Designed miniproteins, single chains. Designs and how they scored, part 67

Each design is a single chain, and the fold is of that chain. pLDDT is the mean over its residues in the fold that is shown.

## One batch from the design tools (miniprotein)

Design m2318
Fold by ESMFold2-Fast:
Structure m2318 (fold): chain A 59 residues (1-59)
Amino acid sequence: SMEEKEAELREILKKQGITDEQFDALKKSAKNIDEFLELLKRIGVDDETIEKVREILES
């Protein structure tokens, strides 16, 4: 479900130092998946984590 995907994303991104508040702000600012991933890369999330996030969002 979408709720399960969001929960998994929050857990993964917290390991990169991204808070729930930051996650919510990024999600609200991004128009689509590609913009969301670009924002994550810009704030310093590693490429391996970005790939994992893409897989979850595109599944």
Scores: mean pLDDT 82

Design m2319
Fold by ESMFold2-Fast:
Structure m2319 (fold): chain A 80 residues (1-80)
Amino acid sequence: MPPTLEEQVDALMAALDRDGDGVITREELRAYLEEVEGGKPVSDETVEAVMKQLDLDGDGVITREELRAYVEEASGREIV
């Protein structure tokens, strides 16, 4: 069965939030992106582009709520 929205968010938090503090830093996001690319190096510009999409507050960290919104958007329609 497909995971629930909360389960997807929890899985991404576990993968991205390596410190377990409930927020995702730029460095944690970079590590995740490099892992998704099979260990291929990811540029700072790529990390910044992804951060800009996820970091709705512009404070330089991604919260669980921001990640949830992103997952919902990615699995939903985002038309309204």
Scores: mean pLDDT 69

Design m2320
Fold by ESMFold2-Fast:
Structure m2320 (fold): chain A 91 residues (1-91)
Amino acid sequence: GVEKAAEEAAERTRAALLAAGVPEEHADRVAEAVRKGLLVEGKKLNLSPEEVRKLGERVVDLIRGALAQGVAAEDLAKVADEDIEEAEKLE
């Protein structure tokens, strides 16, 4: 369901950040922000699991882009929250 789609997006976020050399504590924080944001937004907008998966994919790509632009690892949780709110407008 939606919860599993959010968990999978969070794990993909965590894996991507760890692969980029982000410390576990910061990667875990960003992944949790993605999971919670997708659950809240998914329920608020009554999104399907597939729509939550697509939103999660977009958020992961935006986090990767922010990291590539030199955004500090500690600030990526805020980037995730802002990206989820903005992506709400795409569907």
Scores: mean pLDDT 77

Design m2321
Fold by ESMFold2-Fast:
Structure m2321 (fold): chain A 73 residues (1-73)
Amino acid sequence: LEEELFKIAKEEGLSDEEARKLAREYTEKFKEDFETLSKALNASEGMLPAIEKLVREYTIKEAREEARKKAEE
């Protein structure tokens, strides 16, 4: 996930340093959001892959929007 987020930040126009910082921040946010959503849904083991995919997609979307805003400034 971190390398995927780094690539996205670079695609939106961030420097290597800014892209790496954003990738690390959103990777940690992904872990927190995945834990939070899994607990909220009382998720079974069979549901975890679907929840992980959903949280990953949402994290990528948020990271791309944030990177775009930073690149414009």
Scores: mean pLDDT 80

Design m2322
Fold by ESMFold2-Fast:
Structure m2322 (fold): chain A 96 residues (1-96)
Amino acid sequence: MKELLEKAKELIDRLEEVVRQARTALANGDFERAEKLIAEAESLLDELIQVGAELSKYRDKMTEEEKKEFDELSKRIARIQNELDELRAQYAAAKA
């Protein structure tokens, strides 16, 4: 469980960075780079969702500190999912 929490934190930090880079690439008109970064972000999000699902099975065995970390992680995941959805919509509109 502790290893899964650390993995989830590493994945979300990387995902947030990749989404930030994708937004910058899209804003600069670098559509090829934006597309590659969006694909990387989608792969990272899929892995993060799987790790989150595994972590949720252990929630009842978590300490109060670990539950707080898990709840904050869940909020970050929800936020980045929305940001990535917006980014994909912006990319699709720019390519239309």
Scores: mean pLDDT 85

Design m2323
Fold by ESMFold2-Fast:
Structure m2323 (fold): chain A 82 residues (1-82)
Amino acid sequence: SSAEQLRRLARLLEEALARERAALSEAARAAAEALIELVRNSESVDEFIERMAKEIVENSGLPEEEAREIARRVVDEAVAAL
């Protein structure tokens, strides 16, 4: 289920952050913590992708379709980055 996938993703991100915390810059730690918060506040993977895409559009001015593709790639990379 999407809720199960989000819980798994949040756990993987928290574990990755815990392992790398001492080697990360303050900005990188803040970004990782913000990403974990965004995952926790989403009801589904699709909602997380849409919320991240919206932030990308607001910060970069990229088209919505391109922002969604970037958000999906970030989710895939976050799961793979262990």
Scores: mean pLDDT 71

Design m2324
Fold by ESMFold2-Fast:
Structure m2324 (fold): chain A 74 residues (1-74)
Amino acid sequence: EEIKKIIEETIEKYKDNPLGTQYSAAIIEVLSKVKNPTEEEKKLIIDLAQKALDYAPPEFQPAVQAILDTLKKM
């Protein structure tokens, strides 16, 4: 529940970000705050990372993809 709130508040914080980077900024901040996520929390973070990848500018897609791949392998 706390992780879901952090995700929602962080997405809202970056709502005015340019170039579709709202979700990319959100995933970076969430990962900086979350240590040792549970399996359920990891699924929520993976969903956010997927949204970040879907909306990321092409130049940032490789970095976001690497985050998503790392989360899926944990």
Scores: mean pLDDT 77

Design m2325
Fold by ESMFold2-Fast:
Structure m2325 (fold): chain A 66 residues (1-66)
Amino acid sequence: VEEGQKLADELLTEVSRKADEAERAGDIDTAVSYTILMIGLAIAKHFGASKEEIEALYERLKKQLE
C-alpha cells in the first residue's frame, strides 16, 4: 500500500508538471491527455492501489492516450 502511494505521488507530480507545461504552451490536446492520466492515478491512489496496480494503470492509460 505505502509503495503504491509513493509511486502514485511520483507519477502524479511528473504528469501534473507535463500537463501544466502543455497548458502554458497552448497544447490543449496534450494537456487534456495528461490531465486524464492524472485523474486516473489520483483515483487509484484514493482507493489504496498497490504499486503493481499503479504501474499497470499508468501503462494502460498511457497506451490509450498514444
Scores: mean pLDDT 79

Design m2326
Fold by ESMFold2-Fast:
Structure m2326 (fold): chain A 70 residues (1-70)
Amino acid sequence: DQALRQQLLQQSQQNRELAREHMARAGELGRQADRSTPEQARELIGETAREVLLGMKHVTDSLALERQAQ
């Protein structure tokens, strides 16, 4: 069904966009941590790790949706 395939591909694209946003935030937080005091860097490193994990989840969801569309 072309309609179902198109819906799955759109959902996959949305997950890819969310993954890009989380990875961009992780990059900014990581750069901020590099310029911070050791005390401040600990909090920023934790937040960076959280953003990376959220981004990876959305990548996984996107790939699963693309596989379903095949």
Scores: mean pLDDT 87

Design m2327
Fold by ESMFold2-Fast:
Structure m2327 (fold): chain A 69 residues (1-69)
Amino acid sequence: MVELDPAALAAELYMAIGHLLMKKGDFEGAIETYEKALELLRSEAPDNTDLIKRVEEGLEKAKKALEEA
C-alpha cells in the first residue's frame, strides 16, 4: 500500500473541521471547508474514492442545513 500522502491527510483534517463547524451551526463555514477538501482530493488524490464520498456526503448535509436555516 502507498503511504498516506499530505493531500489525504489534509482532506481528513478538513473533514474534522467541517464536522466541528456543523456542530456549531456554522453551515457556511462547513460548506467552504468541505469544498476545500474536495478540490484538494480531486486534484491530488482522485483515486481515494472513499474519502471523496465522505466529503461529498458532508458537503451535501451542510448545504441542506444552510437551506433549512
Scores: mean pLDDT 80

Design m2328
Fold by ESMFold2-Fast:
Structure m2328 (fold): chain A 79 residues (1-79)
Amino acid sequence: AMEKIEEEAERIGKETRKRLLEAGMDEDLAQDIADGIKVLVIRTAKEALEKGESVEKALEIGRERGRKMLDAALDQIRG
């Protein structure tokens, strides 16, 4: 369960970094934000598992959290 969550979080982190770089963010800042989102995805999915959610649902919740954080970061670049 945790290995799948860490793998998905790593994938989300890489996608997040790529999107932030494509939006014109500095490489160091993009990496820091991507790393922070990765940690948050892992934490959120782990908390869902601890509450009795399935692995599939925990991954969904983690992905949703990561998406919202990426959107917030992109809004900060634009506004």
Scores: mean pLDDT 83

Design m2329
Fold by ESMFold2-Fast:
Structure m2329 (fold): chain A 77 residues (1-77)
Amino acid sequence: MVTPEQLAAVYRRVRELAGGAETASLADVREAALSVLDPASAERLYALVQELAGGAETASFEQIERALLRLYLESHD
C-alpha cells in the first residue's frame, strides 16, 4: 500500500524536477513516481494525473496533489 510519506516524497521530487515552474510535465510526474513508488502504483498515479489534466502535457501542482490523494484512497479501498 502507498504511504503518506511516499506521497510527500513523490510531490517533493516532482517539484525538484519541475525546477520551480508553476506546472510539471507528465514525464516529470512519471519519473518522480517511479523513483519512490512500485511500478504499478507509479503507472496508476501517471494515469490519474493524465485524467485530471484533461489531456494536457503538463499538470498543475493542485492536480498532482489530488491525484496523489486519490491514489492513496484507492490503495486503502
Scores: mean pLDDT 84

Design m2330
Fold by ESMFold2-Fast:
Formats: structure tokens, sequence, C-alpha cells
Structure m2330 (fold): chain A 62 residues (1-62)
């Protein structure tokens, strides 16, 4: 049913957002420990955020 589809989609989106959020939190913690400015943090975190985005997209597959 459409309601079951909406629930499953909402749960998948929630999981995808959690993966991205958790990865971002880990990268921020590492940047803080290293005393990195925001711009250098963004450069260093790019590979991890790209990997998190790939995992998020995999969860969103039908």
Amino acid sequence: SMKEYQKKLAEAIGRALRIIGDTLDEQIAKAKEEGLPLEEMAKKSKPAMEEASKKALEILKE
C-alpha cells in the first residue's frame, strides 16, 4: 500500500541521514583534535563524506 511505501521510504531516508550525520560528527571530532580550520577540515573530510554518500544512496535503493 501507499502508506507502507511511505513508511519504508521514511525509515530508509532516516537511516541514510544518520550515516551522513555520524560520519560528519566523526570528521568534526578529528578536525577539532588536530586544530584544523574549517576549509582544511572540508578538504580532509571529502573522501569520508563521499563514501558516506555512496552508502546513503545504497540504502535508498528500491
Scores: mean pLDDT 80

Design m2331
Fold by ESMFold2-Fast:
Structure m2331 (fold): chain A 95 residues (1-95)
Amino acid sequence: KAVELMIEAVDLMIEENYEEAQDLLLEAIKLAKNDPVLLEAANLLLMAVQYAIEKNYQQAITYLQKAAELLKNTHPELAKKVEEAIKKVEEKLKK
């Protein structure tokens, strides 16, 4: 399921395994074709991961915040995981 892959991708992002997270998000996008909210969220998470790979943590946080806001009412468990990822990426800005 697309949601399960997206949760796994966000967990990988928390672990700083950005390249593997990117691969899972590309797969989630293929599975989410019939769910416009999940498709948009997967694309936002993909942008966040790509910015994190570039060490542009401010843009990564911006896209994670957009994804969490989009998901909070429809997929609250995934939104909670994205909020956890935001906190981890924010730690990078302080170093």
Scores: mean pLDDT 86

Design m2332
Fold by ESMFold2-Fast:
Structure m2332 (fold): chain A 76 residues (1-76)
Amino acid sequence: MENVARASAEALRIIGEGVDKSLPLLAELVKALEEARENEEKRKESLEKARKAREEFDKIMKPYREKALKKLKELL
């Protein structure tokens, strides 16, 4: 029981580390999406910025997702 709780907590901690590291990119993504909604002339540019921020976010999160998944799979 404690080992399952510990592995789950560790997986969440690993995801949290990834989120903390990617937080500025999440802010950039939100800002770009808001700019796309408010400014029709810059919509294509803002959507392109959002796409790049999303891709960079996924790249940063990928190793943390894999590490967290590995911890969870150790319980299977």
Scores: mean pLDDT 77

Design m2333
Fold by ESMFold2-Fast:
Structure m2333 (fold): chain A 94 residues (1-94)
Amino acid sequence: TREALLEAVEAGVRALLAGDVEAAAKATPAYRELAELAQESRELQAELLEALARALGLERAEELREALLAGDWERLRELVEEALALGERRRAEA
């Protein structure tokens, strides 16, 4: 299900942040499937971004979802840039 794919991607990101590359690699098919489905659905794009933000420990996962659904690309860009910076920092410190 869509929910199972989102959970798999979230678990994969958490595994990668913990240094478990093998467990993270298992999420690759789920991510690819969700990314392809997301091309046709803004709701799925929002759900995927929320799951990734939650895995990265962002307090603003819901804001990310709402910004995408509202088409607020300026806010979405800010939230994504912060998520990427946080993810990189956590990987470097782990």
Scores: mean pLDDT 66

Design m2334
Fold by ESMFold2-Fast:
Structure m2334 (fold): chain A 87 residues (1-87)
Amino acid sequence: AEEYRRVADEVRELLGLKRTEKPGTFKVTGTPEQAERAIEKARPHLTPEQQAALDRLRASGAGPENLAVFAIGALRYQARKAEEAAK
C-alpha cells in the first residue's frame, strides 16, 4: 500500500540518506538517534518475520544506520507485495 512507501520515504529523510555514485550504496548523514527513531517508525509496518530479522541484526551488533537501511528495504518490499495483492 502507499503507506509503506510513505513511511519508507519518511525513514529515509530522517536518516539523511543520499545516494552514492555507486548504485545500491547509500551514505547515512543522520545521527544514531535519528536512525533509532526511523526504526521505531518502520517497525509497526513490518511483518513478524521482518521484525525478527531486524532483531537478529541488532543482536549481531549491527549499528542503527544499518538496521534503518534494512527496515527501508523491508518496507519497500511490503509496498510491492501489497500493490500486487490489490487488484
Scores: mean pLDDT 69

Design m2335
Fold by ESMFold2-Fast:
Structure m2335 (fold): chain A 80 residues (1-80)
Amino acid sequence: MDRLEELVEEYEPYAKLAYEKGDPEARERVLAVQRIVAEEAERFEREGLPNTEEVEEELAKRIAERVEEHRREFEERKAR
């Protein structure tokens, strides 16, 4: 299955909070995930990388790492 789809599904509860309740924290997280996914997908296309399972797994891993970094930075800023 597409790892990008799995990542999006993990953030679906936050999207619901952002759109239904206007929660600023949920909105920030959803926008950050969407931005990271879009940036990495565009880079993948520009570099002309082959559409193989290995390349897709590496792309998904990079996206997941960037999303976790953003989440940690966001939580750290909120804790202070």
Scores: mean pLDDT 69

Design m2336
Fold by ESMFold2-Fast:
Structure m2336 (fold): chain A 100 residues (1-100)
Amino acid sequence: SEEEEKERIKELLNAFIDFLKKVIELYPDNQKLVDILNKAIEKLREIIEKMDRGEITVEQAKNEILKLLDETINELKNDTSPEAKFVIDVLNKLKEELEK
């Protein structure tokens, strides 16, 4: 169950990283968005690596992800672009999935 939950979280994080990379590819001229999303990708990779090394528990990883999502939403809130609003909507849905 712990190992299954760990793999589920890793799959969700990798899918989310792929989503963020796709947004960057589609909106390369929104430099502020690109910078925020690249920072989020790096932090998500750090969380995955810490889980793989057994440095953090699945519960600790979930808490770090939720904190990162809140920080990213807060950084994006002043961007009125449709792409930033779309990313915020996806981040909120990911928060709901992780809080279950």
Scores: mean pLDDT 87

Design m2337
Fold by ESMFold2-Fast:
Structure m2337 (fold): chain A 81 residues (1-81)
Amino acid sequence: SMEELKKKILSGFANLLDWGIKNNVPNSVLAAFLRHELDVILEEYPDLPEELVEFAKEVIERVEAGEDPRKILEEVRKELE
């Protein structure tokens, strides 16, 4: 279902953010990993809802801008509820 797919994608992003935080990964490197994950997802699921794609892009842009990944992770986890 689309709901299960959304949860899987957001969980994947949350896991990458959590990994980056725990391993003190620089924001630029973490953003590159998140961008690669989104590219793979878009290739596999070209018909993803625009809102989900835009949310994922916003997460990547905020990480690239140097925002605290802990705050971003908190917001991604709220989208899973």
Scores: mean pLDDT 86

Design m2338
Fold by ESMFold2-Fast:
Structure m2338 (fold): chain A 62 residues (1-62)
Amino acid sequence: SAARKAAEEGAEKAKEMGLDPLGSSGVSSSSVNKAGGSPELAGEGAKRGGGDEELARAAAEA
């Protein structure tokens, strides 16, 4: 879905920008890929990348 895709892209942007604690997938790829395991990370990534923070966070929580 669009929301899930936005959350996943937000999480990827966060990881790319080093918002992860370890800056390189310090957490499992499954938690980042799901984006649902890290609503805060997905939201921050989307916000930093100019995406839809609310959409990304909502999808990550779902």
Scores: mean pLDDT 56

Design m2339
Fold by ESMFold2-Fast:
Structure m2339 (fold): chain A 77 residues (1-77)
Amino acid sequence: VLDRLRALNSPAQVDAFLERLDAVAAEVKRKRLSRIDAMNAAMAAVREFFKAHPDVNKMVTTVLAHDYVERTVKELE
């Protein structure tokens, strides 16, 4: 998934996206957000990323965000 994301986007875009997901994960852990609230926070971050990078592959990026948040929420339980 990450290799495909890097093939379809610039390294800077991928790094910016991963930093944004890390920020969401930190917020989920700090605030102990529910799965639904965590997913909403991740989707808000993804929408903001698409606004800044309209050429990014939306399907791959969205799937990666979902997996990242789901994994983070499981670590809190």
Scores: mean pLDDT 69

Design m2340
Fold by ESMFold2-Fast:
Structure m2340 (fold): chain A 107 residues (1-107)
Amino acid sequence: NPIEELRELYERGDIRFLDLLLELLSNGSPEEVLEAAKLLLEYFKENELYGPEVIELIEALINGDIETALELIEKLEEKIEKNVGSGSKALLELLEALRRAAEKLSK
């Protein structure tokens, strides 16, 4: 069960948690995508990562508000394009995974 493995990695603080989470968001079933998004939300809130706009995006995905999630992805991508910095690649990879998640949950 990929979700059980993801939860075990999260509880252990294992670095493989993020890699498996991004894989499940991009390639998982709709149920796996939803559970991965919930764990991602918990992880970001616990670690105070990326700020309130990314939290709002993940909450929109979890609530089935796919239109709002996609609008927030576009807005965040535009902000990254205007701010050239070394940290942007990881956030762009996350936003691409969340876009694939939104597309799966819209079906």
Scores: mean pLDDT 76

Design m2341
Fold by ESMFold2-Fast:
Structure m2341 (fold): chain A 61 residues (1-61)
Amino acid sequence: MQAQIDAYMQQIQDAVANGASRDDIMAIAADLFTFMSQNNVPMDQMRQIAQQISAIMAPFD
């Protein structure tokens, strides 16, 4: 579980580093949240991950 979440977070960071669009990064984030929801990840952990993604995405605003 955690290793898969970490892999998605790494994909988001790699996408940012490779100059991916906000839409591409959002697509990876959507896949991650779908995965977490389907695997009953605790809401507290989902909230923390959402905050991390928001911080990564802030420069695109």
Scores: mean pLDDT 78

Design m2342
Fold by ESMFold2-Fast:
Structure m2342 (fold): chain A 93 residues (1-93)
Amino acid sequence: MDAEELERKREELEREFEEAIEKSLETLKKMPKEELQKKIEELEKKFEEHPNKKAAKGYLLFYKGVLTGDKKLIEEGIKLLKEVFEEAWEKEL
């Protein structure tokens, strides 16, 4: 049934997102604070030029949360990034 294939694809996409977030979080935590701050400043400077402002905001909150150790900012960033991810694959399903 097409429903089983769609459900499997959805589970696979959710897993890929979770694995990507986990790897990103570990990478950012190991990154020098100066390098992470530079990434934040560059993204803020180019925010108006970003084709997806919701994604850019999600990344900004996520990076700032990692830099400051603010778990709530990390969670808000992940939530926005997940919404962008879901919007992208929902249009292709």
Scores: mean pLDDT 78

Design m2343
Fold by ESMFold2-Fast:
Structure m2343 (fold): chain A 100 residues (1-100)
Amino acid sequence: MDKVVEEGLERARELARKVEQRLLDKGASDAEAVIAGMAVFEAVRRTLEELKKAKASKEQMFAVLDKIEDAVLSAEFKTYDEVIDIASQTAIDALKEALA
């Protein structure tokens, strides 16, 4: 489980970097990009902690991460608020399905 969480956190950092770069490419400020990246990272980190508490399998954890990454990276977001909402809502929905 700990190694799976560590791998998940590495993926969360990479997702945050991609979000930050996309916002900068769309003309967002450095501060807006950082805020969005931090929020996306925290949404994934909290989701992994809840899955670990629920004793979710490695497959369930990675399936949830895949859903969050796909939702965030496939979305056409223009502002940091939009991507924060997408990441947070997808994390909540994926966590609910995984724990059902």
Scores: mean pLDDT 84

Design m2344
Fold by ESMFold2-Fast:
Structure m2344 (fold): chain A 89 residues (1-89)
Amino acid sequence: SARELAEEAIEKVLEAAKEYLKHTDDVTKGIGFVLRAIGLRLDLELGADPREIAREALALARELLEETDNPEVKKLAEEAIRLAERALE
């Protein structure tokens, strides 16, 4: 379902954001990505449209992919993108 795929996309983008924070010199930006991912989880739990949340998770994952040189962060962000795109089908 769109909700299950949105939930999986949020968890994967949160993993990517946490991994980015672990390896970045820009701690403020890293914290910002983590808080944005947590905010998406909270919004979905409070009844936000799963497809709208999937679009926001997609945007966040794309930002992480562009910001990072770390191969593990890239892998997690790409997985989040695929899950979010599937939620939007």
Scores: mean pLDDT 89

Design m2345
Fold by ESMFold2-Fast:
Structure m2345 (fold): chain A 81 residues (1-81)
Amino acid sequence: MGVDGLREELAARVEEIKKRAEEVIEEARKAIEAGDAEKAKELTELSLTALVLLLGAAGEHETARRLLKESEELLKEAEEV
């Protein structure tokens, strides 16, 4: 197996993590819209934070930073529910 094969597998895994993070953001936004502040906070603090740490560990620092900003905004919105 060459380095290119490892890069493709890592890239695919990173894309799956990014997709999951976007799904968690969407679920958190829906929870805020439904008035479920507790669910929105749990999705943001536990699930999204774990995905951000995984992306940071994978070297996706810009995406991790963007998701951290999104999580801060979601937590603020959840507190206003």
Scores: mean pLDDT 78

Design m2346
Fold by ESMFold2-Fast:
Structure m2346 (fold): chain A 71 residues (1-71)
Amino acid sequence: MSAEQRELYERAMALLEEAERLIEEGRHDEALKKILEAQDYAVLLAINGDIESAKEVGERARELMKRLGLI
């Protein structure tokens, strides 16, 4: 993993951790914004060749979206 790929991954995972906390607090609109931002980072990871990290971020984002009742 390059330093750039690691930075993108760490930022995506931090956003998903914030989203999970916001869901627990009932702040669903704010949680959704964080999930969507994390999904943007997953796209950047994929474009930069880190398909495995992109998949991991995308899977966790999808799980949080299911908790929000959106999928």
Scores: mean pLDDT 85

Design m2347
Fold by ESMFold2-Fast:
Structure m2347 (fold): chain A 74 residues (1-74)
Amino acid sequence: SLETTVIKNLKKGEKVTITLTNTSSVSSNAIIELTDKNGNLLKKVVVTNIAPGESVTVTVEAPEDDSTLSVLVS
């Protein structure tokens, strides 16, 4: 199932570390997007083939105030 997590109100220079763990029995993909206050895409990180039981850590820095980070897992 697709699931989305959102972190809002990031400040310029703020670093967010995201750890994704695949707790399912099948390989999963993750898309991490960073957008500005108007919804414009600032950064995109794609992680594919996260194996069952695998953890992936990604660190993203907000380039401006009021940035939003979204994580979509499939």
Scores: mean pLDDT 80

Design m2348
Fold by ESMFold2-Fast:
Structure m2348 (fold): chain A 84 residues (1-84)
Amino acid sequence: MMEPRELVDLAGRTRTLRTVEEAVAFARELMANSPPEIAGELAREIAELERLYLDGRMSEEEYFDRLVELNERAIARIRELRAA
């Protein structure tokens, strides 16, 4: 069982992610609300992680953790751009 991960979305709401599907859905929502450059980078990074997972080169737990990390990094970048 994957450990639940909490992160704060762009609206300031705490979200709990428990599955790969929830992490992917969060990323899609984030991309829809992101600058095009960040959305494009996030989409490419997610596609690479999915490729590694489907090729059996990454466990489901690793895939989930990496997806959460990508979301956290993208949120941080968007917040940094908004603060500038």
Scores: mean pLDDT 83

Design m2349
Fold by ESMFold2-Fast:
Structure m2349 (fold): chain A 83 residues (1-83)
Amino acid sequence: LLPILEEARDRVLAALRADGADVSPIEEHFNKAKEALEKGDYGTAMEHLQNAVEAALALGVSPETLAEIQAQVKRVIDAIRQS
């Protein structure tokens, strides 16, 4: 799960930087999701990943960047649910 989360984080942060968006709110949610996964708290991890999407919506990122964030978050959440 951690390698999938880390790859998703890297892709999301790259997309945000390309858009000139503030990465800090989304990066914080990914960091909290990582901490939750390391503790085996999958519910809290999924909540923080969903909050990353909400933070991106609040930032008004491009539709392309939002789609990438949603795709990466879905990939991690699906992996957690299949674990």
Scores: mean pLDDT 85

Design m2350
Fold by ESMFold2-Fast:
Structure m2350 (fold): chain A 87 residues (1-87)
Amino acid sequence: SAEELKEEVKRLYQEILALMHEAAETDPEAFEQMNKLGKETREKNPELVKAFSDMFNNNKPQSEETLRKIKKLLEELKEELEKIKAA
């Protein structure tokens, strides 16, 4: 359902923020790499960035298809951030 997908997207985003905050305090080089990856991910996916912003900043509902795409993007981003942390 759209509500379940929205909660999963919210959870993934919170987990990404936690990884970023930990790196900011403990590993400046990892934090710089994470910021660069985050920027590149946003630049490659402008439509999904807009949809995410519309959902969280403007309270505009999104379709299940759009939420699945955002979820996949955040899952992939989280995996890459965890690799940076592990290096």
Scores: mean pLDDT 85

Design m2351
Fold by ESMFold2-Fast:
Formats: structure tokens, C-alpha cells, sequence
Structure m2351 (fold): chain A 90 residues (1-90)
């Protein structure tokens, strides 16, 4: 299903981000987090989860104001919300 495909893509992208995070500067980490949040917004919108998509877009706008720890925490929390919403559609 489109929901299972979105779930797999989101999980893969997050895993790749977390694996590379220790090797990134703060500037690189924030840039990659913005790109990731916008890609999650796109995936959420494609499956009709408009509210989740808007939350990811807002996160992307706010990343520069955050510590790396806060950024990772908010990405994780919002990804958990996205995963739950996808699982409810499967």
C-alpha cells in the first residue's frame, strides 16, 4: 500500500540521517534535518496526511533556532506521530 511504502521510506531516511549525524558539523546537521523534514512533509502530503505535513514544514522553518539535541528530539517525536498516523491507515 502507499502507506506501507511511505513508512519504509521515512524509516530509511531517518536511519541514514541518524547514522551520519555523528560525522556532521552543527551546520551540516541542521541543513540535513531541514531537507529531511521537508521530504517527510512531501511523503505525508502524498498520502493525504496534511496536518502532519504542515508540522514537518514548520519544524524545517524552526531548525535554525534549535540546539542539535532539541532538533533531533523534535524530529523523532514528529516522526513517531507520522508513523502512528500511517499505521492507522494500514
Amino acid sequence: SKYEEALKKAAKLYHEFIEKLPDMSDEEAKKKAKELALEFARLAEEVGLKEVAEKFRKLAEEVDKMSIEEMVKKLRELLAEFVKALEEKI
Scores: mean pLDDT 87

Design m2352
Fold by ESMFold2-Fast:
Structure m2352 (fold): chain A 79 residues (1-79)
Amino acid sequence: MRSLAITGLRNVIELLEAGEPELAEGVAALTLAIIKRFDADTPEGQRIIAALERVLERLRAGDVEGAIRLAREAIEELE
């Protein structure tokens, strides 16, 4: 699931840089739903969930720059 989370976060960053925040929110939400379904009970899954929830909060607030920063930080912590 770590590789799925990293791929999802990278896709979110690419979509935000392409000016597609609605698609980025969709990718983040789908990635979050998958991690919650399969890895919610693991410490790593809980960290990934918290990171994705923070990215989604920034996207829903219209803070694209903050969302990109948080997504990059999450990728660094997972690699």
Scores: mean pLDDT 84

